# Designed miniproteins, single chains, continued (5): the designs that were tried, part 87

Each design is a single chain, and the fold is of that chain. pLDDT is the mean over its residues in the fold that is shown.

## One batch from the design tools (miniprotein)

Design m19208
Fold by ESMFold2-Fast:
Structure m19208 (fold): chain A 108 residues (1-108)
Amino acid sequence: DVEKYLQAARRIMNGDPSGADEYLELLGLTPEQVDKAANGELSEEELKELEERAKKANEELEKQLIDEIVNKIKNNEKLSDETLKRYYKILTKHGLKDAAEKVKKMLK
């Protein structure tokens, strides 16, 4: 369900912390399961299933987000400084140096 993950990620990208809670819920984690994971109470099988699910969701999500970010930057859309800083971190993490440099110039 890529669209729900994308919507949650957009909220996080726009500075809305509710996106983080929705993202965890979409991965099928309850607050109790997050606490269980932090305490090392998840089985190896449960951890592997969650990691595989998160990896698959993140691969599709990152592809769509990168394409969206690159298009917004190319179109010189008016973005907040906080949004531009988040975009810069994502672009640099994924090795998109030219797009990251353009974002850095937009922050000046």
Scores: mean pLDDT 68

Design m19209
Fold by ESMFold2-Fast:
Structure m19209 (fold): chain A 90 residues (1-90)
Amino acid sequence: MMSSQDYVDLGRIYLSRQDYDSAYSYLSKALDLDPNNSDAWTLMGQVYLYSRQNYIASQNSYQRSLSLDPSNQRAQQNLQISQQQIQQQQ
């Protein structure tokens, strides 16, 4: 049986290949199994940011990641980028 972490790892691989549809699919499965997986929320934020330019959904995903793990450096950095993009679009 695949774990939530196995799906996060697959999501990470597909995200690195810029296959955002596959990344979204696997990260959604990871979050269905464990909605408290901080890494899955961080990677989902990157999918929203890079594939859809959905800065608000990206920001919400990174904020959820940080609510679960405040020390997640990638989520902190990506949240700042997402917030700057929202300000530039408004």
Scores: mean pLDDT 81

Design m19210
Fold by ESMFold2-Fast:
Structure m19210 (fold): chain A 76 residues (1-76)
Amino acid sequence: EFDDRAARGLQIVARATKEEVDRLMEEAGLTPEERALVDAIHAAKEGKADAGFGPGSADTLFRALARIAEVEEKRK
């Protein structure tokens, strides 16, 4: 399920180090736009101020998170 994979991707990003997130994004083949959204989510977990996401960003983010979850599944 797409939503389940995106939720799992979010959990992976929230628990991962910056180096792990960078590796997952590279393996998932994310675009620069997708990588920027994932980096913003990762930075937010450190309690830093986050910039608001504009309309349409949520779909791009969910697709990126789902691909990260797929990469993690393949590494198992």
Scores: mean pLDDT 69

Design m19211
Fold by ESMFold2-Fast:
Structure m19211 (fold): chain A 97 residues (1-97)
Amino acid sequence: VEEGEELMRKGLEAYRKGDYEKAIEYFEKAAEVYKKEGSKLAAEALMNLGQAYAAMGDYEKAAEAYEEAIRLAEKAGDEELKASARAALEKVKEKLK
């Protein structure tokens, strides 16, 4: 999980600085590492990935990331993250109208 944690930290730092393209790259890598490890943190990485796509205006990719985050959060029993991801998904769906 150390590799995924480092990628998440780098992604969050890039997001904070407004470098959303770099944030997307780091969060994609973190999600892949966490999914391969079967880590519950995969859903959190996908939530962050969706937020980075939404910040870039890529609402279709943001929706895809949030939908995967919902599935993995449900599998992990993380009701709080599932609720947050559903709220984010509804908000980006409004932008796709």
Scores: mean pLDDT 86

Design m19212
Fold by ESMFold2-Fast:
Structure m19212 (fold): chain A 60 residues (1-60)
Amino acid sequence: GRAAEALVRNKGLSREEAEELVRLARAAGNALEGGQLVKERFPQLTDAEALSLAKLALDE
């Protein structure tokens, strides 16, 4: 999806890492909890980036 492609291009993550990140966000079912799970797995992301990604994953 768009979130995974954006992560590969803009954050230097592998496709597999980007897909895992999108799955974590979707599993949470809401943007705030999804952002928290994403931040725990990928602490290099800012809170704002993790939240933005969770929103993108839920929009698909």
Scores: mean pLDDT 74

Design m19213
Fold by ESMFold2-Fast:
Structure m19213 (fold): chain A 79 residues (1-79)
Amino acid sequence: DVRERLMAEAEEAYRLLEEGKISREQAVEAARRAIAVGEQLAKAGNPAARPLLEAAAYLAERIGDEETARRARELLEEL
């Protein structure tokens, strides 16, 4: 399941951040990149847009990037 895989990847990214194996900047960049890709998938009508944006919102919320989390939620509301 694509949704389960993408969410597991977001959870793993957060764990790596908590373990100090990636920087906060890398985690923020990953979330922002996922939102940019998710927005493009949404415009193309690709059903993978929703689980990708949900995973990006999860990661952004966990790392405390409120702006990135808000953007992901706005895109999800428009799907």
Scores: mean pLDDT 83

Design m19214
Fold by ESMFold2-Fast:
Structure m19214 (fold): chain A 91 residues (1-91)
Amino acid sequence: SVRTETLLLFLLATVEGGAYTLETMLKNHGDKLSEEVRKKLEELIEEVKKLAEEVKKMIENKEDPEKILEKLEEAFKKITEAEKLLLEALK
């Protein structure tokens, strides 16, 4: 449906925006982070980007919306993990 497609595209844009924000934070504040925290953040950002590319292809291929939502949920969980890690490290 048009509403389902619009929602999925909005959620994808939100995931892409989240990854961009995390990369910007890492670039601007990376020097204040331990090597371990920096590496973990880089790995989480890369995995979010990979999930976003997978979701983009799934939307283009008109795959099952429920499966697309599962991948988006995985991406949001990784964004939240990265945000919590960054907040704790920047205290």
Scores: mean pLDDT 88

Design m19215
Fold by ESMFold2-Fast:
Structure m19215 (fold): chain A 63 residues (1-63)
Amino acid sequence: SDTDVLAEVLETASLAELNAMQDAALAAVRAAGLAPGTDAGNAAMRAAFVAEARAWLERRRAA
């Protein structure tokens, strides 16, 4: 689940890796024309961060 992905990434990733995931998620939201701090932008940010977290965990598991 998304909650399990978030729990695992928060336990495993460094602060620098978490910041990189957040920066990538923010860039994706802005590229979609959505503003952070709006309901739509906040929902998109959550979804984008979960996607970045899932991709990071998959890369880590594949290594």
Scores: mean pLDDT 84

Design m19216
Fold by ESMFold2-Fast:
Structure m19216 (fold): chain A 101 residues (1-101)
Amino acid sequence: KEAEEYRKLGEFYLKQGKYDEAIRWYEKAIELDPNDAEAYLNLGRAYLQKGEYEKAVEYFEKAIKIDPNNARAYRVLAEAYEKLGDTEKAEEWRQKAEQII
C-alpha cells in the first residue's frame, strides 16, 4: 500500500534524525490511511524529538484512540506529559500502560 511506503520513508528519515522530513512523510501516510496507529505513534515521536511536546501528545492520543492496546503509545504519551511538567497526567498514562500487559 502507498500509505505503508510513505510510513517506511518517515521511519527512514526519523532514524537519520531528520525530523521535519519524517513528519512530512508520516503526514502523507495518514492522509492516505487515517487509521494507521503506527504512523500517528511515529509522528508523535518525531515531534517529541523536536521538543514540540504538545504536538507529540496530540498524535500519541490519536494513536491510542485507534489502537488502545498499544502499551508503547501510553508510555511515550506519559513521557510527553512529563516533558510538559504535567506529572499527574504522566503518572496516569504510565499506570494505564502497565495494565495493558
Scores: mean pLDDT 85

Design m19217
Fold by ESMFold2-Fast:
Structure m19217 (fold): chain A 59 residues (1-59)
Amino acid sequence: SHFERYLEEKRRHPDQPVNPFPSEEFTLLALTLLDMGLPIQPSIEQAREAIRRRLEELR
């Protein structure tokens, strides 16, 4: 899964910039990073919030 590779890459290279996409997969990835205690960038956190709110409205 792209999810696993992204998580591993982010963990090894936390300084690497990441471009978030509004999707359920990305929301799950961001939440998983937080739950694992791994650092997330502000841009990721902002995208996660936006995606989560959008997803909540749909459901």
Scores: mean pLDDT 57

Design m19218
Fold by ESMFold2-Fast:
Structure m19218 (fold): chain A 89 residues (1-89)
Amino acid sequence: MEPEPGKLLTPEDLRRVAQVLREAAEALKKGEITPEEASDRVAEFLRKLAEEHGHDALKQLADAIRDMGPLTPEQLRGLAAALERVAER
C-alpha cells in the first residue's frame, strides 16, 4: 500500500501537460484569455498532476511558471514541445 513507483509521471501525463500548454497558447494568441490567466491555468494543472503523482518536480515547475509572470504563446508552445520530447524518450 505504498505506491511510490505508481506515482511517477508517464509519457501520457507529459503529453497531457503539453496539450494544456498548446491550448493555453492558442487561447492567448486569439485574445480569449490574458497572459496571466494562461500562466494560472498551466500552473494549476501542473500542481494537480503533481499532487496526484507525488512528483515535486511538477510542483516546482508550476511555481517557476508563476514566478516568470505572464507567459507568451511562443513560451507556452516551447514548453509543450520540450515536454513532448521528454515523453518520447
Scores: mean pLDDT 71

Design m19219
Fold by ESMFold2-Fast:
Structure m19219 (fold): chain A 84 residues (1-84)
Amino acid sequence: MAAVERLKALAAERAALAAQRAAAVKAGDYAEAAALLRRLTAVAQEEARLIGELEGDPEAGEAAAALIRQRGEKELAELEAKAA
């Protein structure tokens, strides 16, 4: 099941990026944390779309991806404010 393998790969990438982001925040590197958040948000959006395809509801997947993007944009603004 290629789609399930892709989901597992995206979940692993998200976990690794989340750990790297936490380390960057702990180090006070908010610029790196912001870059990692952009990548995390992109991975989460792809995961939501793929789940939508697997569930037979691509519209729900797209809606979930849009909410993830909006939430990521808010978190990114907070990190960029701390980096300034």
Scores: mean pLDDT 84

Design m19220
Fold by ESMFold2-Fast:
Structure m19220 (fold): chain A 84 residues (1-84)
Amino acid sequence: LAEEAKRLGEEGIKLAMEALKTGSSKKALSLAIAAALKGAGAIFLAELAEKTGDEELAREGKRDGEEAIELGKEAIEIAKKEGA
């Protein structure tokens, strides 16, 4: 679970970085920032869960990672639409 949360967070950050390469609209940038912050939070919660053995922190990290991926995908779509 913690390993999965970390993987999801890393994917969210990758999508956020891809959005920045895709376009520079204010909306896309805002969503990319949100994706990067949620992804970083997911990684942090995963590491904390591993250190403490707290599975609820791992579940929270997984949720944050899933949200980061969703935000990152939206950022890319907005960057394509508004950056064209």
Scores: mean pLDDT 82

Design m19221
Fold by ESMFold2-Fast:
Structure m19221 (fold): chain A 82 residues (1-82)
Amino acid sequence: SAIEKAEELLKKAQELIRQGRYDEAEKLVEEAWKILEKSLDKDILDQAKAYEAQLRREFPEMHPVGIRGIAAIYAINLAKKK
């Protein structure tokens, strides 16, 4: 499914982040977001974007790519509950 493809991309991105390979991780995170924006309801996407903004305020030391990846995983988890 599209959601399973997004999850696979996000898992690979997390491994790249652990290696400090942020530019490569960003490409995978943005690809996952493109899939989610086409597959998920606007309500779920809006909640995930709000969560991303909250994480950026709470964890200013965390790399933006990491935060954006966490927000994408949050969107997937919200979708699975419906």
Scores: mean pLDDT 88

Design m19222
Fold by ESMFold2-Fast:
Structure m19222 (fold): chain A 82 residues (1-82)
Amino acid sequence: SMIEEIVKRAEEYIAKGTKESLLQAEIDAGVLAVMAGVYALLARKYEKQGKLEEAAELRAEAERAREAADRILAKVAEAKAK
């Protein structure tokens, strides 16, 4: 999935541990946060149209993207503290 691909890329940047690579990981977390917002808005639109199954799938994607963004930001903060 796109979320999985972004997470793996961000984890590689964190592992590299340079100032530039950690910034790239923060950018990837930002992308995931935007994706979470977009999925949540699309879910709301689908709910208004009565497409409840599709809306539920989009809400699940929004939650996964948000959780992934939060985890990456936490890992970046830990890497910066060491």
Scores: mean pLDDT 89

Design m19223
Fold by ESMFold2-Fast:
Structure m19223 (fold): chain A 65 residues (1-65)
Amino acid sequence: MSAEEVQALALEAARSLPADASPAEVQRAANEKVREAGAEHYRVDVRAARGPDGRLLVEVRVEPG
């Protein structure tokens, strides 16, 4: 699995959470999805913030291990 594929999985997991999810819950979901895919050797950093409309804005960084 490539870093690009891992980034896609992490973004999918983060975006699948309810609108009221905390940044910590977003990071946890991304890490869990990556681990379940067998890519736990990758380092995943997720930054999440609420926009003025309450929308979750997500940025994902992946580093190969």
Scores: mean pLDDT 74

Design m19224
Fold by ESMFold2-Fast:
Structure m19224 (fold): chain A 63 residues (1-63)
Amino acid sequence: MSKEELEKKIKELEDKAVRAAALGDYATAAQYLRELAKLLEESGDKEKAERAYKSADRLLQMA
């Protein structure tokens, strides 16, 4: 995956997670954050992936 393609996918998943959370759908928001975390982990950005997993876990506690 190109860097530009990766950045676009990251932004799309972030936007989807924010929208779902704004609607109170914390389970769906957590799912998008987990997909984001997997993408970041596969791209080698382990620190950002860990933060995304933590955010997903926090949202699941609110669901």
Scores: mean pLDDT 81

Design m19225
Fold by ESMFold2-Fast:
Structure m19225 (fold): chain A 59 residues (1-59)
Amino acid sequence: SLDEDIAEALARMALSVASRLEDPEEVLEFGERMARILEERGFTKVAEELLRRAREIAE
């Protein structure tokens, strides 16, 4: 759906921002915060994928 496509675009932008952060703790905090916002709006799958990829960036 259009809303799902927008959520995926927002998740990609969030990951782009996270990948530019130097501190792993900041990457995780930002990723977890953005994932919570997406989950609260009903985009659970997108939120889970965003959180998974943010954790990978933080490693």
Scores: mean pLDDT 82

Design m19226
Fold by ESMFold2-Fast:
Structure m19226 (fold): chain A 61 residues (1-61)
Amino acid sequence: MTPLERFRQRAKELAENPDLKPPKVSPEQRRRDILKEAAEEARKTNPELQDYVDELLAEIE
């Protein structure tokens, strides 16, 4: 399945169901969400780094 085709399908579903639209978030909240995603990915790759990743996230907040 082409990524573009999947994107268009999701756009149609959101247009038909406005309740499914994600809420607008502040740029600060978006940065935190991106960093949390990266942290989770790092933990999956190197579980031994869990404590280190948690410390980095605490410094950002």
Scores: mean pLDDT 64

Design m19227
Fold by ESMFold2-Fast:
Structure m19227 (fold): chain A 92 residues (1-92)
Amino acid sequence: LWEELEELARELEELIREYIENETEELRRRIEELAERLRELILRLRAAGSPLTDEEVALGLALLENLVKLAEARRLMEVEGVSAEEARELLA
């Protein structure tokens, strides 16, 4: 489970990097799918009685949401020409 989380986190990071360079709907959907899989694994680790605290689980989920928001903000800035401030407002 922990090794699986590390692998998915690495895959998500690579997809976000690719998305920043080449913003396609396919890459965005893949990022969202991997983020959801990471969330499921974090919740399953907690349910299985792993040493993860409530605070650690909450931080992990918040990090995943922030990664998805970062990918969307980058897309808005690069593809739609939206400013960083406007992108931040749209994703708030």
Scores: mean pLDDT 66

Design m19228
Fold by ESMFold2-Fast:
Structure m19228 (fold): chain A 88 residues (1-88)
Amino acid sequence: ADLRETVTEEQAKKITLAEPIVGDKPVAAEPGDLRVKILETGEEITLPREFVVDKDLKPATKVGERVVVNMGRKDATMFVGGEVLKIF
């Protein structure tokens, strides 16, 4: 199932659990953080779990799970598809 069929663009904007992440600033991994691969670009990022939700709009808990990631640019909300690579 395609996550975009379950979550509309408007709903995706509403699943922002915290301020959008602006830029690609490297962050040190902390317990509970997730390492996610962005499906569009293949880039890997480390994020707090509240920025990463599964198909049911719940925090991701399993490696290999397809997720929606909240990535901000210039304080704008941007949601992208991702896959969980590691849970810290």
Scores: mean pLDDT 60

Design m19229
Fold by ESMFold2-Fast:
Structure m19229 (fold): chain A 67 residues (1-67)
Amino acid sequence: SEAEELLARAEELQREAVRALLAGDVATMHRLGAESHRLTAEAYRLLGREEEAERFDALAEQHEKLA
């Protein structure tokens, strides 16, 4: 499903964000973290889980402020 594909991509971006953090690239970690959370929010909207989607959008906004 589209939601499953979005969640898989979000997980890959989170792994990349962790690698960026371990390399000392905090700005890249925040950019990748934001993108990951936006994809997770989109997936939850496709599944009809709006409250969960809004929570992930809020997490993405925090990462975007710190990038």
Scores: mean pLDDT 89

Design m19230
Fold by ESMFold2-Fast:
Structure m19230 (fold): chain A 67 residues (1-67)
Amino acid sequence: MAQEYVEKGKEAYEKGDYETAAKYFEKAIEIDPNNLEALKGLAEAYEKLGNSEKFLEALQRASEVVA
C-alpha cells in the first residue's frame, strides 16, 4: 500500500509535477509514518515547490525516524 504511493510520487516527481509528487508521498507517510523513502521524497518535492516550511517539517520527521 505505502509502496504504491511512493512509486506514484516518484513518477510524478520525474515528470516535474512536484505538487502531485508531494501529495502521493504524504499518502505514503499517512499509511507508513516511518517510510524514509517517502519522507525524503516529500522533502525533495517541497524543496522544488519552494515551500521551505513544509520542507523543514519533512526533514524533521525523517530525522525522528532515523534516530
Scores: mean pLDDT 80

Design m19231
Fold by ESMFold2-Fast:
Structure m19231 (fold): chain A 60 residues (1-60)
Amino acid sequence: SDEIRKKLKELIEEKLKENNGKVTKEELIKAVEESGSDLKIEDSDSIEEVVEKVVLYLMG
């Protein structure tokens, strides 16, 4: 759990550095998948909803 959260945070931070502080919904979904997280992201979720889900997951 903690290792997965750390991996997800690192993947997102890497994308933010590569993209001058910007991240797409697709990049967030890929980071969640690559981290091994079971966090469910729906196709209907906006980028704001995906960000909220990720932030809540990293905090909890």
Scores: mean pLDDT 79

Design m19232
Fold by ESMFold2-Fast:
Structure m19232 (fold): chain A 56 residues (1-56)
Amino acid sequence: EEEVQKALVEAGRALSDGDYDRAIEIARKALEKYPDSPAVRGALERIEALKEGKPL
């Protein structure tokens, strides 16, 4: 769980920098370790949607 929270913080920083690809990579790595984490899965889906141009 500590690693999940750390990954979400790192992904958030990448989003703040406008680096959607980096945020997706961070979230995907976390999902590989915690495949049943709804927090990680939800974050990945939102980041991918933002990259595809869905309004936030």
Scores: mean pLDDT 76

Design m19233
Fold by ESMFold2-Fast:
Structure m19233 (fold): chain A 67 residues (1-67)
Amino acid sequence: DPEIEKLKKEAKEYAAKGAIALGKGDIEKAIEYYQKALELAKKVYEKTGDTTLLNLTTAALNALLKL
């Protein structure tokens, strides 16, 4: 499904941007990018039932917010 593959790709791209921002110490940008990744991961889950990206992005965002 091209739509699902696009959502997965965009979620991974935002997660990567979040990781880069975090590496630079830009916590605000990291949170913003991980929130965008989570939004896309939720759409993947809703369409497929696959929790992999949802769990990964949720864990990353929660770890960041607990700092």
Scores: mean pLDDT 83

Design m19234
Fold by ESMFold2-Fast:
Structure m19234 (fold): chain A 97 residues (1-97)
Amino acid sequence: MVKPYEVPPKLTPEERKRAEEAVNKVIQADTQMKIDVTPEEIELARRYALYQLDEIRKKLKELKDKGSVEETIQLTAEALRAVGVIVSADIFLEKLK
């Protein structure tokens, strides 16, 4: 059985700011091949991406009867970006073991 994505607990405003900075650092490190992020920042980026994916899922459910094709495509693209962050974080954390 595939484990369902775990919805992360609600972030404090300080944790959210750190998580957003961590996501940007992960994206920048991947793009520039420079790894200057901590394991804690990568774990926060993964947690934030899981939260974003859950929010996108809720929006897609709301659009089921009312949404345009264009809105569905946009949200799907955002979901794929979040999945990319999760997969990249999992690979990076595995290498740090």
Scores: mean pLDDT 68

Design m19235
Fold by ESMFold2-Fast:
Structure m19235 (fold): chain A 58 residues (1-58)
Amino acid sequence: MIEAEVEEARKRLKEAMEKLKTAKGEELTRQIGEVLRAIGDLVEAGIRSGDMSLASTK
């Protein structure tokens, strides 16, 4: 289901943000990149679902 894609993308973003909280120095920069990628995936999933509210609200 399309909703499952949005939930999976949201889960990945949450995991990336948790790693960002514990990252230090060089790892912090890499984790910022992972968070940006996860945001992109979530937005793409939301667009594909045809309902932006599923992806635009945290």
Scores: mean pLDDT 71

Design m19236
Fold by ESMFold2-Fast:
Structure m19236 (fold): chain A 61 residues (1-61)
Amino acid sequence: MVGDLYRAVVDFPHGGPNGLNLRRGEVVEVLEVVDEHVYRVRSLATGREGLVPASALELLE
């Protein structure tokens, strides 16, 4: 959900316009749930924002 911390479960290369490169194990904050398949997130490691597939993320709780 928005404001929650998630971890990347796979490496995700930049997937197009507004995409974000993630390495497996990176922690991101969810800024927006665009739909069931796509979240807008901010990487805590880099401070970069972008769109990533929800399936590439797991909740840290």
Scores: mean pLDDT 76

Design m19237
Fold by ESMFold2-Fast:
Structure m19237 (fold): chain A 110 residues (1-110)
Amino acid sequence: SIEKKIEELVEKLFSDKSFLDSLSEEHQKILTKELAKEILKLIVLEGKSVPEVANELDVPSSLVSKLVKAAAKLLTGKEFKTTAEAVLALHEYFKQEISPELRRFLENSL
């Protein structure tokens, strides 16, 4: 299932020293495995944008952006310049259909 793949991805991210070291002290205090799973589920399964997820979970959009870019890099081996490119890569990897609203938002951010 996609949910199980997200859980496995989060376990892998939290074993990645380069990702953990990239987090600010403030982000390290906020980001738990449970929160990371919820963020990625909202992005991948519910098709929410980074600002929508940040607002819904009351977390910094910079934290959501860093997590999304790190997740996309771990899955594809590519570094992404923008958060929008990373979100698109996650949707492509998980074979999720992107809503017209999310597609328009991402295209305007590329």
Scores: mean pLDDT 81

Design m19238
Fold by ESMFold2-Fast:
Structure m19238 (fold): chain A 76 residues (1-76)
Amino acid sequence: GAITEDEIEAAMIEIGVAVEKIAAKNHPNDKKVLEENIETLEKLKERAKKIKDKEIREKSIKLIEEAIEELKKLLE
């Protein structure tokens, strides 16, 4: 079947999350970088909330929330 708009958005969000997590792990003591990475993830979460498919939306939101929690622990 054809790829849906929701599947494309979810894939882009997954790539965005992976990029931010890699950036954060390379600079774990850089508070400014971590705060900027968390801000980017929060923006991706707002995009994920607009996904129409419930299963895809919930999976994308969970992925982002887990990444935000991981990065917030690095700020502690």
Scores: mean pLDDT 85

Design m19239
Fold by ESMFold2-Fast:
Structure m19239 (fold): chain A 85 residues (1-85)
Amino acid sequence: ARKLVIEAAEKVALARMMVSIEKLSEKPDKKLLEKAIELAEEAIKLAEKAIKEAEENGADQSVIDEAEATKKEAEEVIEEAKKLL
């Protein structure tokens, strides 16, 4: 579960960096923004899988909390990217 949370967080960080770079461009690259959305969506899937595994094991509330935070951040990145499209 923790490994999935870390992987999800890494994908969110990359997606956020891509969106931030496009905010500096006179002509935001729509394909790059779409890729950022795909990375954030994949992070949501990994976070949801981490939550499910932690719930099945009944032990790691901290992992559930971190996975939920990562999912929320990924949703925010998707929303920001969509505003630039």
Scores: mean pLDDT 80

Design m19240
Fold by ESMFold2-Fast:
Structure m19240 (fold): chain A 105 residues (1-105)
Amino acid sequence: MEEAKRLAEEWLARHPGDATAHAELAWIYVQEGKYEEALKHARRALELDPDNPLAHLVLGRVYEKLGKYEEAIEHYRRAIELSKGVDPQLAAEAEKRLEEAEKKM
């Protein structure tokens, strides 16, 4: 976690417009429970690439933590749509989170 976070921060210092790196750093912040930082980087990722599936997964997790289950579900569905056939692990994570969020509706 700490090493991956440092590497992502170093990468972004050299490549500030890398949407994927912003999404990856946001995902690290979600795993650390730092939802404010995760939200900032996920939003930046979507400004750079509105179809970034990891950024949608991160926003789903942030909205779920805030109790905004309808918004979380929408982002999880988008993450699944964008990752199907491209990133099966991300699609599986988004599908699992979608199922859990729907139980809280």
Scores: mean pLDDT 85

Design m19241
Fold by ESMFold2-Fast:
Structure m19241 (fold): chain A 81 residues (1-81)
Amino acid sequence: MKLTLEDVEKWNESLRKLTEELLADPRTSGRSALQVVRDLTARLKALIENDPSLSEEEKKEMLEKVEETEREVLARVRAAA
Protein backbone atom coordinates (compact mmCIF):
# COMPACT_ATOMS: atom_id res chain seq x y z
CA MET A 1 0.00 0.00 0.00
CA LYS A 2 1.50 3.34 -1.07
CA LEU A 3 1.81 5.97 1.67
CA THR A 4 0.40 9.39 0.75
CA LEU A 5 1.08 12.84 2.23
CA GLU A 6 -2.55 12.76 3.50
CA ASP A 7 -1.76 9.51 5.40
CA VAL A 8 1.21 11.24 7.06
CA GLU A 9 -0.96 14.25 8.01
CA LYS A 10 -3.61 11.93 9.53
CA TRP A 11 -0.87 10.08 11.44
CA ASN A 12 0.48 13.40 12.76
CA GLU A 13 -3.01 14.35 14.04
CA SER A 14 -3.35 10.89 15.65
CA LEU A 15 0.03 11.36 17.37
CA ARG A 16 -1.08 14.76 18.77
CA LYS A 17 -4.31 13.20 20.08
CA LEU A 18 -2.49 10.19 21.58
CA THR A 19 0.03 12.52 23.27
CA GLU A 20 -2.77 14.50 24.99
CA GLU A 21 -4.36 11.19 26.11
CA LEU A 22 -1.02 10.00 27.53
CA LEU A 23 -0.51 13.32 29.35
CA ALA A 24 -4.07 13.17 30.76
CA ASP A 25 -3.39 9.69 32.26
CA PRO A 26 -1.90 10.13 35.78
CA ARG A 27 -0.29 6.65 35.45
CA THR A 28 1.83 7.75 32.46
CA SER A 29 5.21 9.32 33.27
CA GLY A 30 6.72 11.99 31.01
CA ARG A 31 9.56 9.54 30.29
CA SER A 32 7.07 6.89 29.11
CA ALA A 33 5.24 9.45 26.93
CA LEU A 34 8.56 10.51 25.31
CA GLN A 35 9.43 6.86 24.59
CA VAL A 36 6.00 6.16 23.01
CA VAL A 37 6.32 9.24 20.75
CA ARG A 38 9.86 8.26 19.68
CA ASP A 39 8.87 4.63 18.99
CA LEU A 40 5.81 5.58 16.90
CA THR A 41 7.77 8.23 14.96
CA ALA A 42 10.66 5.79 14.31
CA ARG A 43 8.21 3.19 12.92
CA LEU A 44 6.59 5.71 10.55
CA LYS A 45 10.01 6.97 9.38
CA ALA A 46 11.01 3.34 8.65
CA LEU A 47 7.79 2.80 6.63
CA ILE A 48 8.49 5.96 4.58
CA GLU A 49 12.18 5.07 4.02
CA ASN A 50 11.35 1.50 2.95
CA ASP A 51 8.41 2.28 0.61
CA PRO A 52 9.67 1.55 -2.96
CA SER A 53 6.62 3.38 -4.43
CA LEU A 54 7.78 6.77 -3.07
CA SER A 55 10.17 9.11 -4.89
CA GLU A 56 13.07 10.69 -3.01
CA GLU A 57 11.18 14.02 -3.12
CA GLU A 58 8.03 12.44 -1.63
CA LYS A 59 10.10 10.74 1.11
CA LYS A 60 11.81 14.06 1.97
CA GLU A 61 8.49 15.94 2.25
CA MET A 62 6.92 13.18 4.37
CA LEU A 63 9.95 12.89 6.68
CA GLU A 64 10.06 16.68 7.16
CA LYS A 65 6.38 16.70 8.21
CA VAL A 66 6.93 13.76 10.59
CA GLU A 67 10.03 15.43 12.13
CA GLU A 68 8.16 18.75 12.55
CA THR A 69 5.29 16.99 14.36
CA GLU A 70 7.75 14.96 16.49
CA ARG A 71 9.49 18.21 17.60
CA GLU A 72 6.11 19.83 18.40
CA VAL A 73 4.85 16.81 20.38
CA LEU A 74 8.14 16.27 22.29
CA ALA A 75 8.13 19.97 23.26
CA ARG A 76 4.51 19.56 24.48
CA VAL A 77 5.46 16.53 26.64
CA ARG A 78 8.45 18.38 28.14
CA ALA A 79 6.32 21.47 28.88
CA ALA A 80 3.70 19.29 30.64
CA ALA A 81 6.32 17.66 32.92
Scores: mean pLDDT 80

Design m19242
Fold by ESMFold2-Fast:
Structure m19242 (fold): chain A 77 residues (1-77)
Amino acid sequence: SELDKKIEELDKEIEELEKEVKEAKKKLEELEKKDLSDPEIKAEVEKARREYLDLESELGLLEIERGILKFIKKKEG
């Protein structure tokens, strides 16, 4: 069904984005271990934090969409 195909497509997109979120979080955590008194390092941390939060927000939206589609599928039988 089209619904099953869309759920499968979202599952693949979510899996890929989950990997990107984990990598962004790891990069942020490694940067936060550096000397935060350095303005250049602080700027890199802020950039990495924004990238991580943006990716996490995108993941959250896809998970909500997937949840809605799975709910619809469950109700349709």
Scores: mean pLDDT 85

Design m19243
Fold by ESMFold2-Fast:
Structure m19243 (fold): chain A 60 residues (1-60)
Amino acid sequence: SPEEITKETIEKIKKAKSLEEQKKIIDETVKLLQEKKVKPETQAEIFEKLVETLNELEEQ
């Protein structure tokens, strides 16, 4: 489900050792959502959540 993909991706981002790895995880997740034909609106919402997670980690 899109919710499970989002949760798993957030955990991967938190475990990633570099900003480059975090960006790669986000890119791969976007491709996965496209391949699974998730609605564009849902893809945008998930992308926003992933970017928010990235910003939170940079503020720590």
Scores: mean pLDDT 79

